Designed miniproteins, single chains, continued (5). Designs and how they scored, part 59

Each design is a single chain, and the fold is of that chain. pLDDT is the mean over its residues in the fold that is shown.

## One batch from the design tools (miniprotein)

Design m18028
Fold by ESMFold2-Fast:
Structure m18028 (fold): chain A 84 residues (1-84)
Amino acid sequence: SEEDYRLFLARVITAEKTLEGLSLDEILAAVERELGRPLSPEEEALVRRTYDILSKMDPEIRQAMTNMIKAVGSLVTEEKIKAG
């Protein structure tokens, strides 16, 4: 769904920006900018949880997780294009 796609996109952006070393506040601002609107409470909670999990991982595991999330994001985007 469009909602599931937006939630997934928020995860991808959070993972990418966490890997880049951005703070939680910077990541929240980046996700809002990419979505073009203020975050819902559910989207904000998702970003916060994703950041907390990723920030506690060692850098190598964080990189691997980010690569996996990006790969899944590419597949979800391709599926949405085929469905639309």
Scores: mean pLDDT 73

Design m18029
Fold by ESMFold2-Fast:
Structure m18029 (fold): chain A 67 residues (1-67)
Amino acid sequence: ATMVKLKDRVLVRSLKDGKEYEAKVALINGAAVEEAEATPATVFGVSFEGYPDTHPLERAELVKILE
């Protein structure tokens, strides 16, 4: 089972352009919880460096956790 923590760096593959981007976990299940297991039902919000907004992440877009 994969554990995801707030502020973890993650590699995501955009379904729009197929490119990989680094992001930080900002929300798990709509809340700023410290950590949670990444299950198919888990919803993530990520933030990209230079952007103040939180973007919803689909499970299929998560490639791996970097830290």
Scores: mean pLDDT 67

Design m18030
Fold by ESMFold2-Fast:
Structure m18030 (fold): chain A 64 residues (1-64)
Amino acid sequence: DELLSKLSSEQRRKIATEAAAVNLRRIGDGEEPVSMSAEGIYEEAKRHPELFSEEVIEALERAL
């Protein structure tokens, strides 16, 4: 993902970890997983900001 390549490796790891946790919850609830793209993760973070750290949300907003 070109947008995620603008972020540090630490920021990308944190985003991937939090997004993976959200997708595990969605799959457990019978929901479709969100795209692991920057745009897909950011759209989910806008719907459920409580599931993501403020650092991840801010990093995605700056990358997009």
Scores: mean pLDDT 78

Design m18031
Fold by ESMFold2-Fast:
Structure m18031 (fold): chain A 95 residues (1-95)
Amino acid sequence: DPLGEEIEKVNKEMIELAKKTGDSDLIETAEQISNLLLQAYDLAKKGQTGQARGFLGSVFTLLRGMKLLHPEHKEVIDEMEEKVREIEDLIRKYM
């Protein structure tokens, strides 16, 4: 599954961006985002597009919340959001 492999690759890159900050809240949130993205992908593959969109919405809500709580990490969170957008585009191929 080349699409699933690409999603896993970009997801890992997103988590590594969070890890380089050493911020435990940001790392925990990145891991939560990773899990939500994998759930959205599974739902999209099953044709459950409404539920998949819901999980994607939750991811962007978490990213926005982290920027608000940790403005010092804005640059890293913006890079994480770029990776999330790449994954969203891949998932949307099933939607």
Scores: mean pLDDT 86

Design m18032
Fold by ESMFold2-Fast:
Structure m18032 (fold): chain A 77 residues (1-77)
Amino acid sequence: MEEVDKVRDELLETAEQAAKALGNIYSKEAGDEFLKRAREAIEKHAGLSPEELRDAAVAEMGRIASEIARKYREKKA
């Protein structure tokens, strides 16, 4: 397996775990929205080196998670 494919698969697994956590805390819609946006972020950076892909995707997933948490926290109340 190429190193970039390994990093991509690890990032996708992390995104799926984060989506499940958000789905359990807020709603299925929150988890689904996070997973969709996280997958788009990972694929957008697929042409980068393994290190650059990891850094860029992790930073963008963190931002997306914060936005999703804020949006759906209001609806959960």
Scores: mean pLDDT 80

Design m18033
Fold by ESMFold2-Fast:
Structure m18033 (fold): chain A 75 residues (1-75)
Amino acid sequence: SAVELLMEAFVKYEGVTVGIGRALHLIGLELDLEFQGITLSDAQKQQIIDAIKAGIAQGDPQKGFDDAVAIIRAA
């Protein structure tokens, strides 16, 4: 549901810090992969979360977002 997507954006993808638009874009990319029959591994999902958190910790949420996008696109 839209509520579940918003909660994932805020909680899983740090939407408050990264920006809700960027967080929703990551969800959209993951859904696009699923529509193509591509399933991200648990390790890849963790790498996406870790990339976002690393960017935030370094004071560069944009880099965290860009790194997360690169992981999804490499799938």
Scores: mean pLDDT 78

Design m18034
Fold by ESMFold2-Fast:
Structure m18034 (fold): chain A 96 residues (1-96)
Amino acid sequence: MKEELRELIKKAKELAKTIKDPKDRQLALDVIRDIEDILKRLDQDLSVPQLVGMVLRLIGHQIDIETKLKDKELKETLLKAIELAIKLILEKLKTL
């Protein structure tokens, strides 16, 4: 799952470079940046409120991507990345 998420983020970064609409590109880059931050921090000792806050931010990103992002392939890639990131956070919460 963590390796699959890293590959999805790599794909999303390449797809984002091809997006001509600045608003769509910025939406994608904001999601990519937050997931990369989460990936870096998941190996750290995180509190329950910090992990819950990460999930809530990802749900917010999911709504924005679903409603605002027009590029189909980038949208599908980012939605899969968000789903995997949420699953990784929930698995970490279960081990606490």
Scores: mean pLDDT 85

Design m18035
Fold by ESMFold2-Fast:
Structure m18035 (fold): chain A 96 residues (1-96)
Amino acid sequence: SELEKKRKELAKEIVLKLKEGFIKAAEEELEKIKKGDLSSLPHLVLELSMLVDAKTDKELFEILKKELNEEEVKEFIKKAEKLIEEIKKELEEEKK
């Protein structure tokens, strides 16, 4: 029972650190897109896919199948910013 408890705590710490890494990577890719580097768009989707539920993941991958116009890119940036903020809030609650 003591080994099982220690294994669960270690697994939780590893998962939280991995999520923090994916959040940071997603933020870095989002900043590149905001500066006009649209080649970072698939990278942002991949980083976010590691953090989101299956429904949100499907919606993100559907965006990659389309050639986005300037307005669609702006809307995607807003959606990604909100999603990253929500994920960060959930991660901080998981640390408590």
Scores: mean pLDDT 79

Design m18036
Fold by ESMFold2-Fast:
Structure m18036 (fold): chain A 68 residues (1-68)
Amino acid sequence: SVEELKEETLRLLDEFIARNADDPEKVAYAERLKADVEGLYADPRATEEQKRIALEILKRWVEEELAA
């Protein structure tokens, strides 16, 4: 579900923040992405499909960053 995808994406962003706690620019960037995720999910003008696609793209990016 989109809700589960949102929760997993936010969890991965929290993991990214924890692993980069010594880099304030990376932490700030990830915190902004968390706000963007919450804003997208709460936007009634965005379709469920648009939310799913955007969250999947962001999730893949965070997973790639964590794997590097």
Scores: mean pLDDT 86

Design m18037
Fold by ESMFold2-Fast:
Structure m18037 (fold): chain A 81 residues (1-81)
Amino acid sequence: SIEEQEEELNKQLEELHDQIVQKVRAGDYKGAIKLVRETIELLKKQAEWLEKQGRHEEAEILREGVEYLEKLLEHLEELAA
C-alpha cells in the first residue's frame, strides 16, 4: 500500500541518515557518498519494478526519495571537495 511504502521509505532514510552521520564524523566522506549512490540505485530499481506492476503512486514515493537523496549527494560531494 501507499502508506506501507511511505513508512518503509521513511525508516530506510532514517537508518541511512544515521550511517551517513557516523561516516561523516569519522571523516569517511567517500564511504558516505558511496552509500548514498548505492541507495539511490536500489530505490530507482524498486520504483521501476513498481511501475511495471502498475503501482504508480508507490513508485512516485520512491522517486521523491531518490530526488531527496540526489540533493543530499550534491551536498556531500561539496563537503568532500
Scores: mean pLDDT 86

Design m18038
Fold by ESMFold2-Fast:
Structure m18038 (fold): chain A 81 residues (1-81)
Amino acid sequence: MEEVERAAEELAREARRFLEENREEVQEAADEAGLSTEEAIERAVELARETSKKAMTHLLEQGKSFEEAYEEVRRRLKEGL
């Protein structure tokens, strides 16, 4: 459990860094959602943390290794951002 929470926090931090590096793309998505760029980043980071924790737990319950679950969740986040 603790490892899943730590992984989710790391993925959320990675998501924040990715969003900050791609602020122009985030601004476009934020505009579509009626949010400021800062609000969009904050919401996306919070969603990434919660989604990662839930997805990691689910994948581990399905018998995936921790590394496989981590990479799968990271891939989903990257595709969704």
Scores: mean pLDDT 79

Design m18039
Fold by ESMFold2-Fast:
Order: C-alpha cells, then structure tokens, then sequence
Structure m18039 (fold): chain A 55 residues (1-55)
C-alpha cells in the first residue's frame, strides 16, 4: 500500500541522514506521482548526495 511505501521511505531517508524537509518532499512525490519502491530508493540516494544538513 502507499502507507507501507511511505513508512519505508521515512525509514530509508532517516538511515541516509536526510533532513525532515527532504523527507516531507519525498513523501509529497510518493503521494503525487505514485512512486514505486525502486523510485523511492533512487530519490533517497539522490537527495542524500545533495543534502545540506542544517548546522
């Protein structure tokens, strides 16, 4: 379900050190575009490489 995918996305994003703002954007993408699990994994890896953690 989409809820299971969202839970997976939150867990993976936290493991990769994404900010809450980045997690919120990822969840919005899942809701708007119906991303697959592989799409979510790709987005998390991309965001992790571009992430600017707050001081």
Amino acid sequence: SIADLEAYARRLAKEKGLSQDQIDELLALIREHGLSRRDVEGEVLGLAGEAFPLP
Scores: mean pLDDT 76

Design m18040
Fold by ESMFold2-Fast:
Structure m18040 (fold): chain A 65 residues (1-65)
Amino acid sequence: MEKLKELVEEIKKAFEEAGSPLKVELKDGKITITGENVSYRSQFLALAEAVEAEFAGYEAEVTIK
């Protein structure tokens, strides 16, 4: 879980610097990634897929507004 938080924090900083901030919420083995820039959709989906593959028991969900 610690490594996941570090990865998420790095990604959040990168997107914030690019002017496309995102939100990440952790609830009972579920990770919700909310972004507003559809140009980064592939990156959001890749992150969700990597989390699900690497961290057993976690469900990753991506929401783009």
Scores: mean pLDDT 68

Design m18041
Fold by ESMFold2-Fast:
Structure m18041 (fold): chain A 90 residues (1-90)
Amino acid sequence: MDAEEAIRLGREGIRLLTEAYNTNSPDSRQLAERAAELFRRAAELAKPVSKEASELFEEAARLALQPGSVPALRAIELAEEGIRLLEEKL
């Protein structure tokens, strides 16, 4: 249950951060902040299932708050890897 919820939150965070990156609008920072919050929640839920996945989501949350496309793309990559690790535990 916790792994499935962490995957759901991680996927939602990736969606919001991808939208922020693609739209390049004044709202992009708000979308990135929401993505970071979702990644932090995913990290907490992932911690008892996979410490590695939790650490990936924590780093994704940190990078999502950094300005620029490179940190945003890296955050998406790390969150996707965290999701893959959790899916292997299901």
Scores: mean pLDDT 84

Design m18042
Fold by ESMFold2-Fast:
Structure m18042 (fold): chain A 92 residues (1-92)
Amino acid sequence: MLEPPPPEEQAAEDEQLRLLFVKRRFPERFEEMLKEAKEMAEKGTPVEEIREYILKRIDELIAEAGLSREEAVEEGRRIAEELLEEEERERE
């Protein structure tokens, strides 16, 4: 087994998994959030501020679904595994 990733890398992975969960569970809300992020970028908003905005919206949607952040990460991990299996099939 590989060594556990450093805390900062784990945080980035958890963020990506939560994003993947929101994309699957709330596709329309996810598209709206991306549109708002794009508009912020066009106005010259720093990337760090845009990321903070996206993470806040993700957490709000997870709470609206009645899930904890941990549960959303677990669900996102399952989705990621499913997508990896589909990609592997395309290579055959």
Scores: mean pLDDT 75

Design m18043
Fold by ESMFold2-Fast:
Structure m18043 (fold): chain A 100 residues (1-100)
Amino acid sequence: SLKEKIKEILEEIKKIFDDFIEGKISLDEALKKVEKLFKEALDLLIKNNDLESAAELVKELEELFEEAKKHASPEDQEKLDKALKKLREYAGEKLEKQLE
């Protein structure tokens, strides 16, 4: 189901951030993977006109970024904030176009 696929994508994003926190991958690599997965999940929800789940996806992403920030250096915290802001802006634009 769509809900199961979105849940799997969120679990994969969480694992990517866990790998970053554990020092297995760089933040830049983690952010590239997270951005790709988030956009794929968002686009699926928008295509299916599931705007409530799209909003919930953004909220879940924010919580995952907040958790990653707790384990990041001050420099990496700034990179995480900037990346989240761009993803929120992308989501807002996509949701606005769907309502037009």
Scores: mean pLDDT 86

Design m18044
Fold by ESMFold2-Fast:
Structure m18044 (fold): chain A 73 residues (1-73)
Amino acid sequence: AEKVRRVTEEAVERLLQAAAEVPELRRQLEQTAGRVLYLGGTGAGSTPEEGEKLMEEALRLTDEALARAREAQ
């Protein structure tokens, strides 16, 4: 639970920082941050096994969004 919450909160912070730095992708990055936060909240309340799967999905979404932000920068 704690690991899932911490990791997804860190991912949200990175996405929101990227949104501030890349105005062209701000809406997309904020939408991804919202989805990551939802997955993290759901995962933190789930079994450890299910929480890890949701955390992995959140991290995949984060990595894809940040890669787009880096290319746009």
Scores: mean pLDDT 81

Design m18045
Fold by ESMFold2-Fast:
Structure m18045 (fold): chain A 70 residues (1-70)
Amino acid sequence: SEVEKALKEASERLLEITREALADPSVSLLERYRRMAEEFRELAAKSTGEAKEELEKILREIERTIEDLE
């Protein structure tokens, strides 16, 4: 399904961000979430239908977390 494909791609991007964060602990939690927001925004923009809706929901949660960290 498109949702499964989008979630797999999103999961892979999150794992990359996590690995980079573990390699460089000087990167703030806020900067990590901002990068997640950018990547999920791009992924959502390239997606359609149910996959786009699911990615946009995740993006909204990421953006909310950014606001809470500011």
Scores: mean pLDDT 77

Design m18046
Fold by ESMFold2-Fast:
Structure m18046 (fold): chain A 85 residues (1-85)
Amino acid sequence: SEIRKEYEARLKKAEEIYKDDPQKLETLKNAIVVEAARKLLRKAGLKDEPITPENVIRAGRELGDEEFGRELAKALEEYQKKIKS
C-alpha cells in the first residue's frame, strides 16, 4: 500500500517535470520501477532474490497486492524489451 502510493506519486511527478524530455522521463521512470520492485521484495522478505518479473509478482502476492506486483512486473518487462531493441 505505502510502496504503491509512493510509486504512483513519483511517476506522476516525473511525468510533470520531464513532459518535454522523453529520454530523461524514460530513464527516471525505469529507476522508479526498479526502486519500487526492490522495496516490494524487501518488505516481502525476498531481498536476496533477483529483481525479475516472477519475483516481483511473488512479492506482491505475499503482501496481498498481487495486482501491484503484476503492474511492476509488466513495467520491468517493457524496460527489458526497450533495452534489447
Scores: mean pLDDT 81

Design m18047
Fold by ESMFold2-Fast:
Structure m18047 (fold): chain A 107 residues (1-107)
Amino acid sequence: STLEEIRRLIREAAEYLRKALESKNEEERLKYLEKAEAKLEEAAKLLAELTEGKTSLEELDPELQELVRQLAAAIEAGMLLKKAIEEGKLSEEEREKILRLIEEALE
């Protein structure tokens, strides 16, 4: 089903974000981040199709609300990781925040 495909894409993206975060070098980190971003873009497109014509999150089925929350968490994790790479610095506080967002995307 489309819902199962979106869930799988979010999960795969979260796994790539974790690999990017755990990577020992910038080249490897960027490769995993790029793979995560591709999966998140695909998930967002599918989710947008299912939510077409809705004006608020509250109008969605609970399962769709959960997927929107999980996707948002994964996107935020990716954005924070990208910023850290661009700035050449990943603080322990930023790392912990990214890990919490990855965990939220997997719940």
Scores: mean pLDDT 83

Design m18048
Fold by ESMFold2-Fast:
Structure m18048 (fold): chain A 118 residues (1-118)
Amino acid sequence: MLKEKAKEIIEEEEKIIAEKEANPETLSEEERRILAEIEANAAVVEAFEGPETAERFERLAKIMLELIRRDRFEDIKILLKASEGGERELLRIALGYAGALLDKEEEAAEVLREVGEA
């Protein structure tokens, strides 16, 4: 159940992201700036961890941004609880990063505390 719910959340968010990427003219100046920061930081991750980790980080950071913007913190908890090991660690990093970009660091920290990751 939990892993299936996590997959549904990811698929829904990826559809939203794909639609935004197909229609960049619909993005605000703030959204464009945030996306540029994610891409710049993904390039840093690629230099140290390789292209596969960088691509995963960029994808997860974009998913966290969309969930945080819509106050879907319960969905973020599901993603964290359904993940293990390196995937969970990458989700924690992506959540903290996206929270900082949206000035929602305290809300992101509360999610981590509630799932036992703080």
Scores: mean pLDDT 82

Design m18049
Fold by ESMFold2-Fast:
Structure m18049 (fold): chain A 70 residues (1-70)
Amino acid sequence: GRMALKIDEAAKELGISRETLVEVAKLKKENPEISYREIAEKVGLSVGTVRKGLEKMKEIEEELEKELEK
């Protein structure tokens, strides 16, 4: 779907897989108290990549939520 395409673009820009970026976003959403460092350790990424990935995912989620609301 549209989400997958946007996520693929973000993942490619960060040099990671789509699956990894989705896992990063899922970890933050399921545990808002989790630090970028803890996510980085769980998925094997740098803290900087996690931060950028979450920023991109927030933009994608905002666009998709706007599409779901009339």
Scores: mean pLDDT 76

Design m18050
Fold by ESMFold2-Fast:
Structure m18050 (fold): chain A 100 residues (1-100)
Amino acid sequence: SGVPPTAVLSDEEKAQLDEIMALALRAHDALARGDLATAKAHLRQMGEKIRALMEKRKVPEDVKEELERILAEALASTDPATMAALLDRALNLLGRALNA
């Protein structure tokens, strides 16, 4: 359930979402290998792209604050399973925000 629902998006926003999903896939692949450093690098890039998309879509500040809490917890994690769960939470939050 890590794929956000597709809202009516511009071509630029669709490209941004594709980049986010590609980074999420690479992060999950790194986590499956136990490579936390590579997973954190991809998670950080994914977070930057999610922030940009949320700003463009004028997502409410409380939703952005929830994203920052999820990302901070994920980046502080030393457990691949916890980081994977938080990554999925960030994607689900984005999906809910784009459909609201």
Scores: mean pLDDT 83

Design m18051
Fold by ESMFold2-Fast:
Structure m18051 (fold): chain A 59 residues (1-59)
Amino acid sequence: GSELSQRATQASLTPMEVLAALLVLEDGMSYSTAANSIGRSPSTVSDATRKLQRILEEL
């Protein structure tokens, strides 16, 4: 798989959480809107966004 997919799995991120985090980081979507799109809480998306940002900074 891609390096991003492997790192996300190791960080316990689901594909939906990765998608929501990318919508926040790349498209400027709010945590609440991204969370609503995947049926999760804004705090879950905030945590996923922080984890994904660290992964992207290490790539």
Scores: mean pLDDT 77

Design m18052
Fold by ESMFold2-Fast:
Structure m18052 (fold): chain A 85 residues (1-85)
Amino acid sequence: MKVNRESIELVDEAARRLRETAEEVRRLGGSESVIRQLETQADNLDNIRRFLEENIDMDPVVAKLIAGTAVANGLGTINLARRSL
C-alpha cells in the first residue's frame, strides 16, 4: 500500500512540474508546439496516476517500473522544453 502510494505521488508531482514548465514556456513566448507537448505529457501522467490508483494492490515492483518510466519521460520532455527557451 505505502509503496504504491509513493509511486502515485511521484507521477502526480511530475504532471504538476510539466504543467508549471508549460506555463513558463508560455510566459517566455516559447513554441506553442512545445507547450502542447508538455500539456499532453501531463495528461498522460494523469491517466497513469488513475491507472495506478485503480490498481493500488498491484505488485509494487511493477508499479515502480510504470511510475519510474513515466516520470523519466516527463523529465526528458521538461529538459527539451527548457533547451527551446
Scores: mean pLDDT 83

Design m18053
Fold by ESMFold2-Fast:
Structure m18053 (fold): chain A 96 residues (1-96)
Amino acid sequence: SKEELKKYVEEKLKDSDLSEEIKKKLLDLILNSSLSENQKKLLVELLVNSDLSEETIEKILDFLEKTKDKEHQEDVLSLLAGGADDEELLAYLNSL
């Protein structure tokens, strides 16, 4: 459910080193995006545990908010799951 998903995300973000601005943006994306519940949970876990810069995370969140292309959404999640760094993620986003 949406309420259970929100609670799950808030709990994961509580102990995260991410800035409050990024946490809010990520929560807003999770509640309003067309991603599946499993993709939303995966995205939160990948970003919370990443070594990515906040600038790169913000660009990823902006991209996922704007894109309606499921293949592009899956590509970003696959890159994150594979441990892609800032350069690889930014190169992908700039290639589109």
Scores: mean pLDDT 84

Design m18054
Fold by ESMFold2-Fast:
Structure m18054 (fold): chain A 74 residues (1-74)
Amino acid sequence: QAQADLDRILASPDPHGEIGLLVRRALAEGTAVDYLRQLSAEAKARGNDELAKLFESLAVMIERGRAEGAARRA
């Protein structure tokens, strides 16, 4: 999944639009953190450190938001 999705992003004339669509879908499914980390690992394996860093940063931001929400309720 992540490998095929990354291939589509890199082949797309609008890679940023593709990333936005995929992130929105993953957020709706509740799988965003895991999915973004898979995309980051795949991008890094292909030598695309900029995309890897982007996906990892998004995953960290979502994960921290969840942790802070849980801590405030505890």
Scores: mean pLDDT 75

Design m18055
Fold by ESMFold2-Fast:
Structure m18055 (fold): chain A 106 residues (1-106)
Amino acid sequence: MEEIEKLVKEAIDNAETDPEKARELFRKAVELYLKEKNIELTEDQKRLIDSVIDLAIEAVKAGADKEEIYELMLHLLENPEDVNVQIAVALRLIGLIIEKELEKRR
């Protein structure tokens, strides 16, 4: 978990300046968690997690609170098979993106 938490923090820190590196770091965190817990995801679950990773990167780029994104991504990682958690995290990240984009246009 400590290594996974470090990867998530590094991904968030790189999301604005190097979104490709951030995506790779998030994917590495997911893969390490799945390996440690001996969880095998379906292709649909993998695609949904990739979509949430993209939303997290966009939320950081929009200027959302990095600590909130960190907590959301850890919650996702702790529940990789739970579609309700995946949807809840995705909707919150979308809400953060919209909120910050609206603030920038004021």
Scores: mean pLDDT 82

Design m18056
Fold by ESMFold2-Fast:
Structure m18056 (fold): chain A 90 residues (1-90)
Amino acid sequence: SELKKEIEEAVKEVREYIENTPSLSEETKKIFFEGLEEAKKKEEEILKKKEELIKEGVPEEEAFKLAVAYVAAEIQLEKMLELRKKKAEE
């Protein structure tokens, strides 16, 4: 679908931005890349976030990229919180 292609293009652009950020470690980049791959499967969440951002006044093209980045960040933050909980139980 066109939506799936748009999501893949947005993911690619965000990925390239992360790759070209010199302040990020290779380990941190891997975590972000994993979040982006998982975000590709969250089409409904991306669309919902895009609509919320547009309602807040973000231009449509920018909102799509931000929605992808936001969903990817949420996925990784949830994973980091879960790992922290597991360490606290040990």
Scores: mean pLDDT 77

Design m18057
Fold by ESMFold2-Fast:
Structure m18057 (fold): chain A 87 residues (1-87)
Amino acid sequence: SAEAAEKAAKEAKREERAKELSEIFREAGRYAGMPEEVVEEIAELMGKSGPENTARLEEIFNSLPEEQKKKLIEFLKEVEEELEKKR
């Protein structure tokens, strides 16, 4: 069935992207000097979808010290530039 194949393809792509994002944020959090517990929570949330998970991510980011926020943004910017060059 076309519907089952389309759903499976979308689900597989979502799972792959979720894993990739989780790994990127795990690395970013460690670079920023965030506690391992917070790093793992962010990585887990990046693997999920929904407004409540987005709200929790926003809450965590807003609660971070300014120094950690700056390092996190810096790392993510470098990853974005590296991905752009790899295309």
Scores: mean pLDDT 73

Design m18058
Fold by ESMFold2-Fast:
Structure m18058 (fold): chain A 79 residues (1-79)
Amino acid sequence: MLAALREVDARLQAEADAMAAAAGGEAEVRAHLLGLARELEALGATEMAELLRRYLEVAGNDAERLAEVQERTEELLKR
């Protein structure tokens, strides 16, 4: 039964999300930004990908800086 399997999968995913939230939002934002860097590289925007990686290194585990980098990067991708 696909519905029962999806329910179990959703519950496990919710538990994983709760654990990730408890570990701090920086990991989620950081993973998202690394994904954007790969997407930029795939599009040939290598310089933008390098800038994003540099910003991530400077931000480290600072949640505020990571949020700022995410916002600016999404604006650049929108152009």
Scores: mean pLDDT 63

Design m18059
Fold by ESMFold2-Fast:
Structure m18059 (fold): chain A 70 residues (1-70)
Amino acid sequence: MLDKAAESLRAAAELAKQKGDSKLADLAQKAADYLRQGNVDEGVRLAAKVNEAVQGIPEEEAREELKREL
């Protein structure tokens, strides 16, 4: 379960990297790492910041997957 949420955040990091936003990519990877470790509180807190950027993505499916896995 947490592994899948981490995978979604890793995908978000990849997308941020494509936009040239290394800070957002690092933030998303940090969130994914915390979730993989089972540190849900820290992972969710960081993921909330990533989610703000993801909200701008026109692909609703990507937004839904990220939110539902969190």
Scores: mean pLDDT 69

Design m18060
Fold by ESMFold2-Fast:
Structure m18060 (fold): chain A 68 residues (1-68)
Amino acid sequence: APSWAELVEEGFRLAGELQALVDQSGDPALRAEYQALARAFEQALRDRDVAALREVNARMRELLARVR
């Protein structure tokens, strides 16, 4: 299973990739979905919740796959 550090690193990478796509697309719906996921990611980090962080990373991967 991925470590906490690996999950955090993946989350920041995914968030950065999504932010770049949001900035390129100008799509307000994509921006809103990304912002909700970014808030959930920050909350999982504050709570140190491995299960929540895995779930947020999975949702960010799914969003990234849909828009690429």
Scores: mean pLDDT 88

Design m18061
Fold by ESMFold2-Fast:
Structure m18061 (fold): chain A 61 residues (1-61)
Amino acid sequence: SSEKRKLVLQSVSESIRGVAYDIEGDKKLRKEHLRKAGDLLKSTGPEYQPLSDRYYELADK
């Protein structure tokens, strides 16, 4: 659905912000934005749960 596509695109945007904060050395904001990417994917549906889990794993590093 168009709603699912929007959530996926928002998760990509949040993951890019997480990467930007990682480059800047801001571990707190890196973790926050990577977790938000995971949350958005989880909200999209069960088909995106493996990718959501990957973002949570990356956030915990």
Scores: mean pLDDT 84

Design m18062
Fold by ESMFold2-Fast:
Structure m18062 (fold): chain A 74 residues (1-74)
Amino acid sequence: MEKDEDGRTPLHRAAEAGDLEAVRRLLAESSQLPGQFLDPTAKDKDGRTALDIAREAGNEELVELLQARGVAPD
């Protein structure tokens, strides 16, 4: 999985934008190809994860979605 100019994955960018729909979609797609398509634990250039960005934004729904990713998919 590639990172953008800021070292952010699509998940980081969706979290920064507060886009719950994009986050849900990315996590759902990641469930099909875990570890190859999207890594929710990936860190940006500042060492922040998408969860860190959601916490900084105070978006409780994003925090819940990203924490749920830690639960085994099956």
Scores: mean pLDDT 65

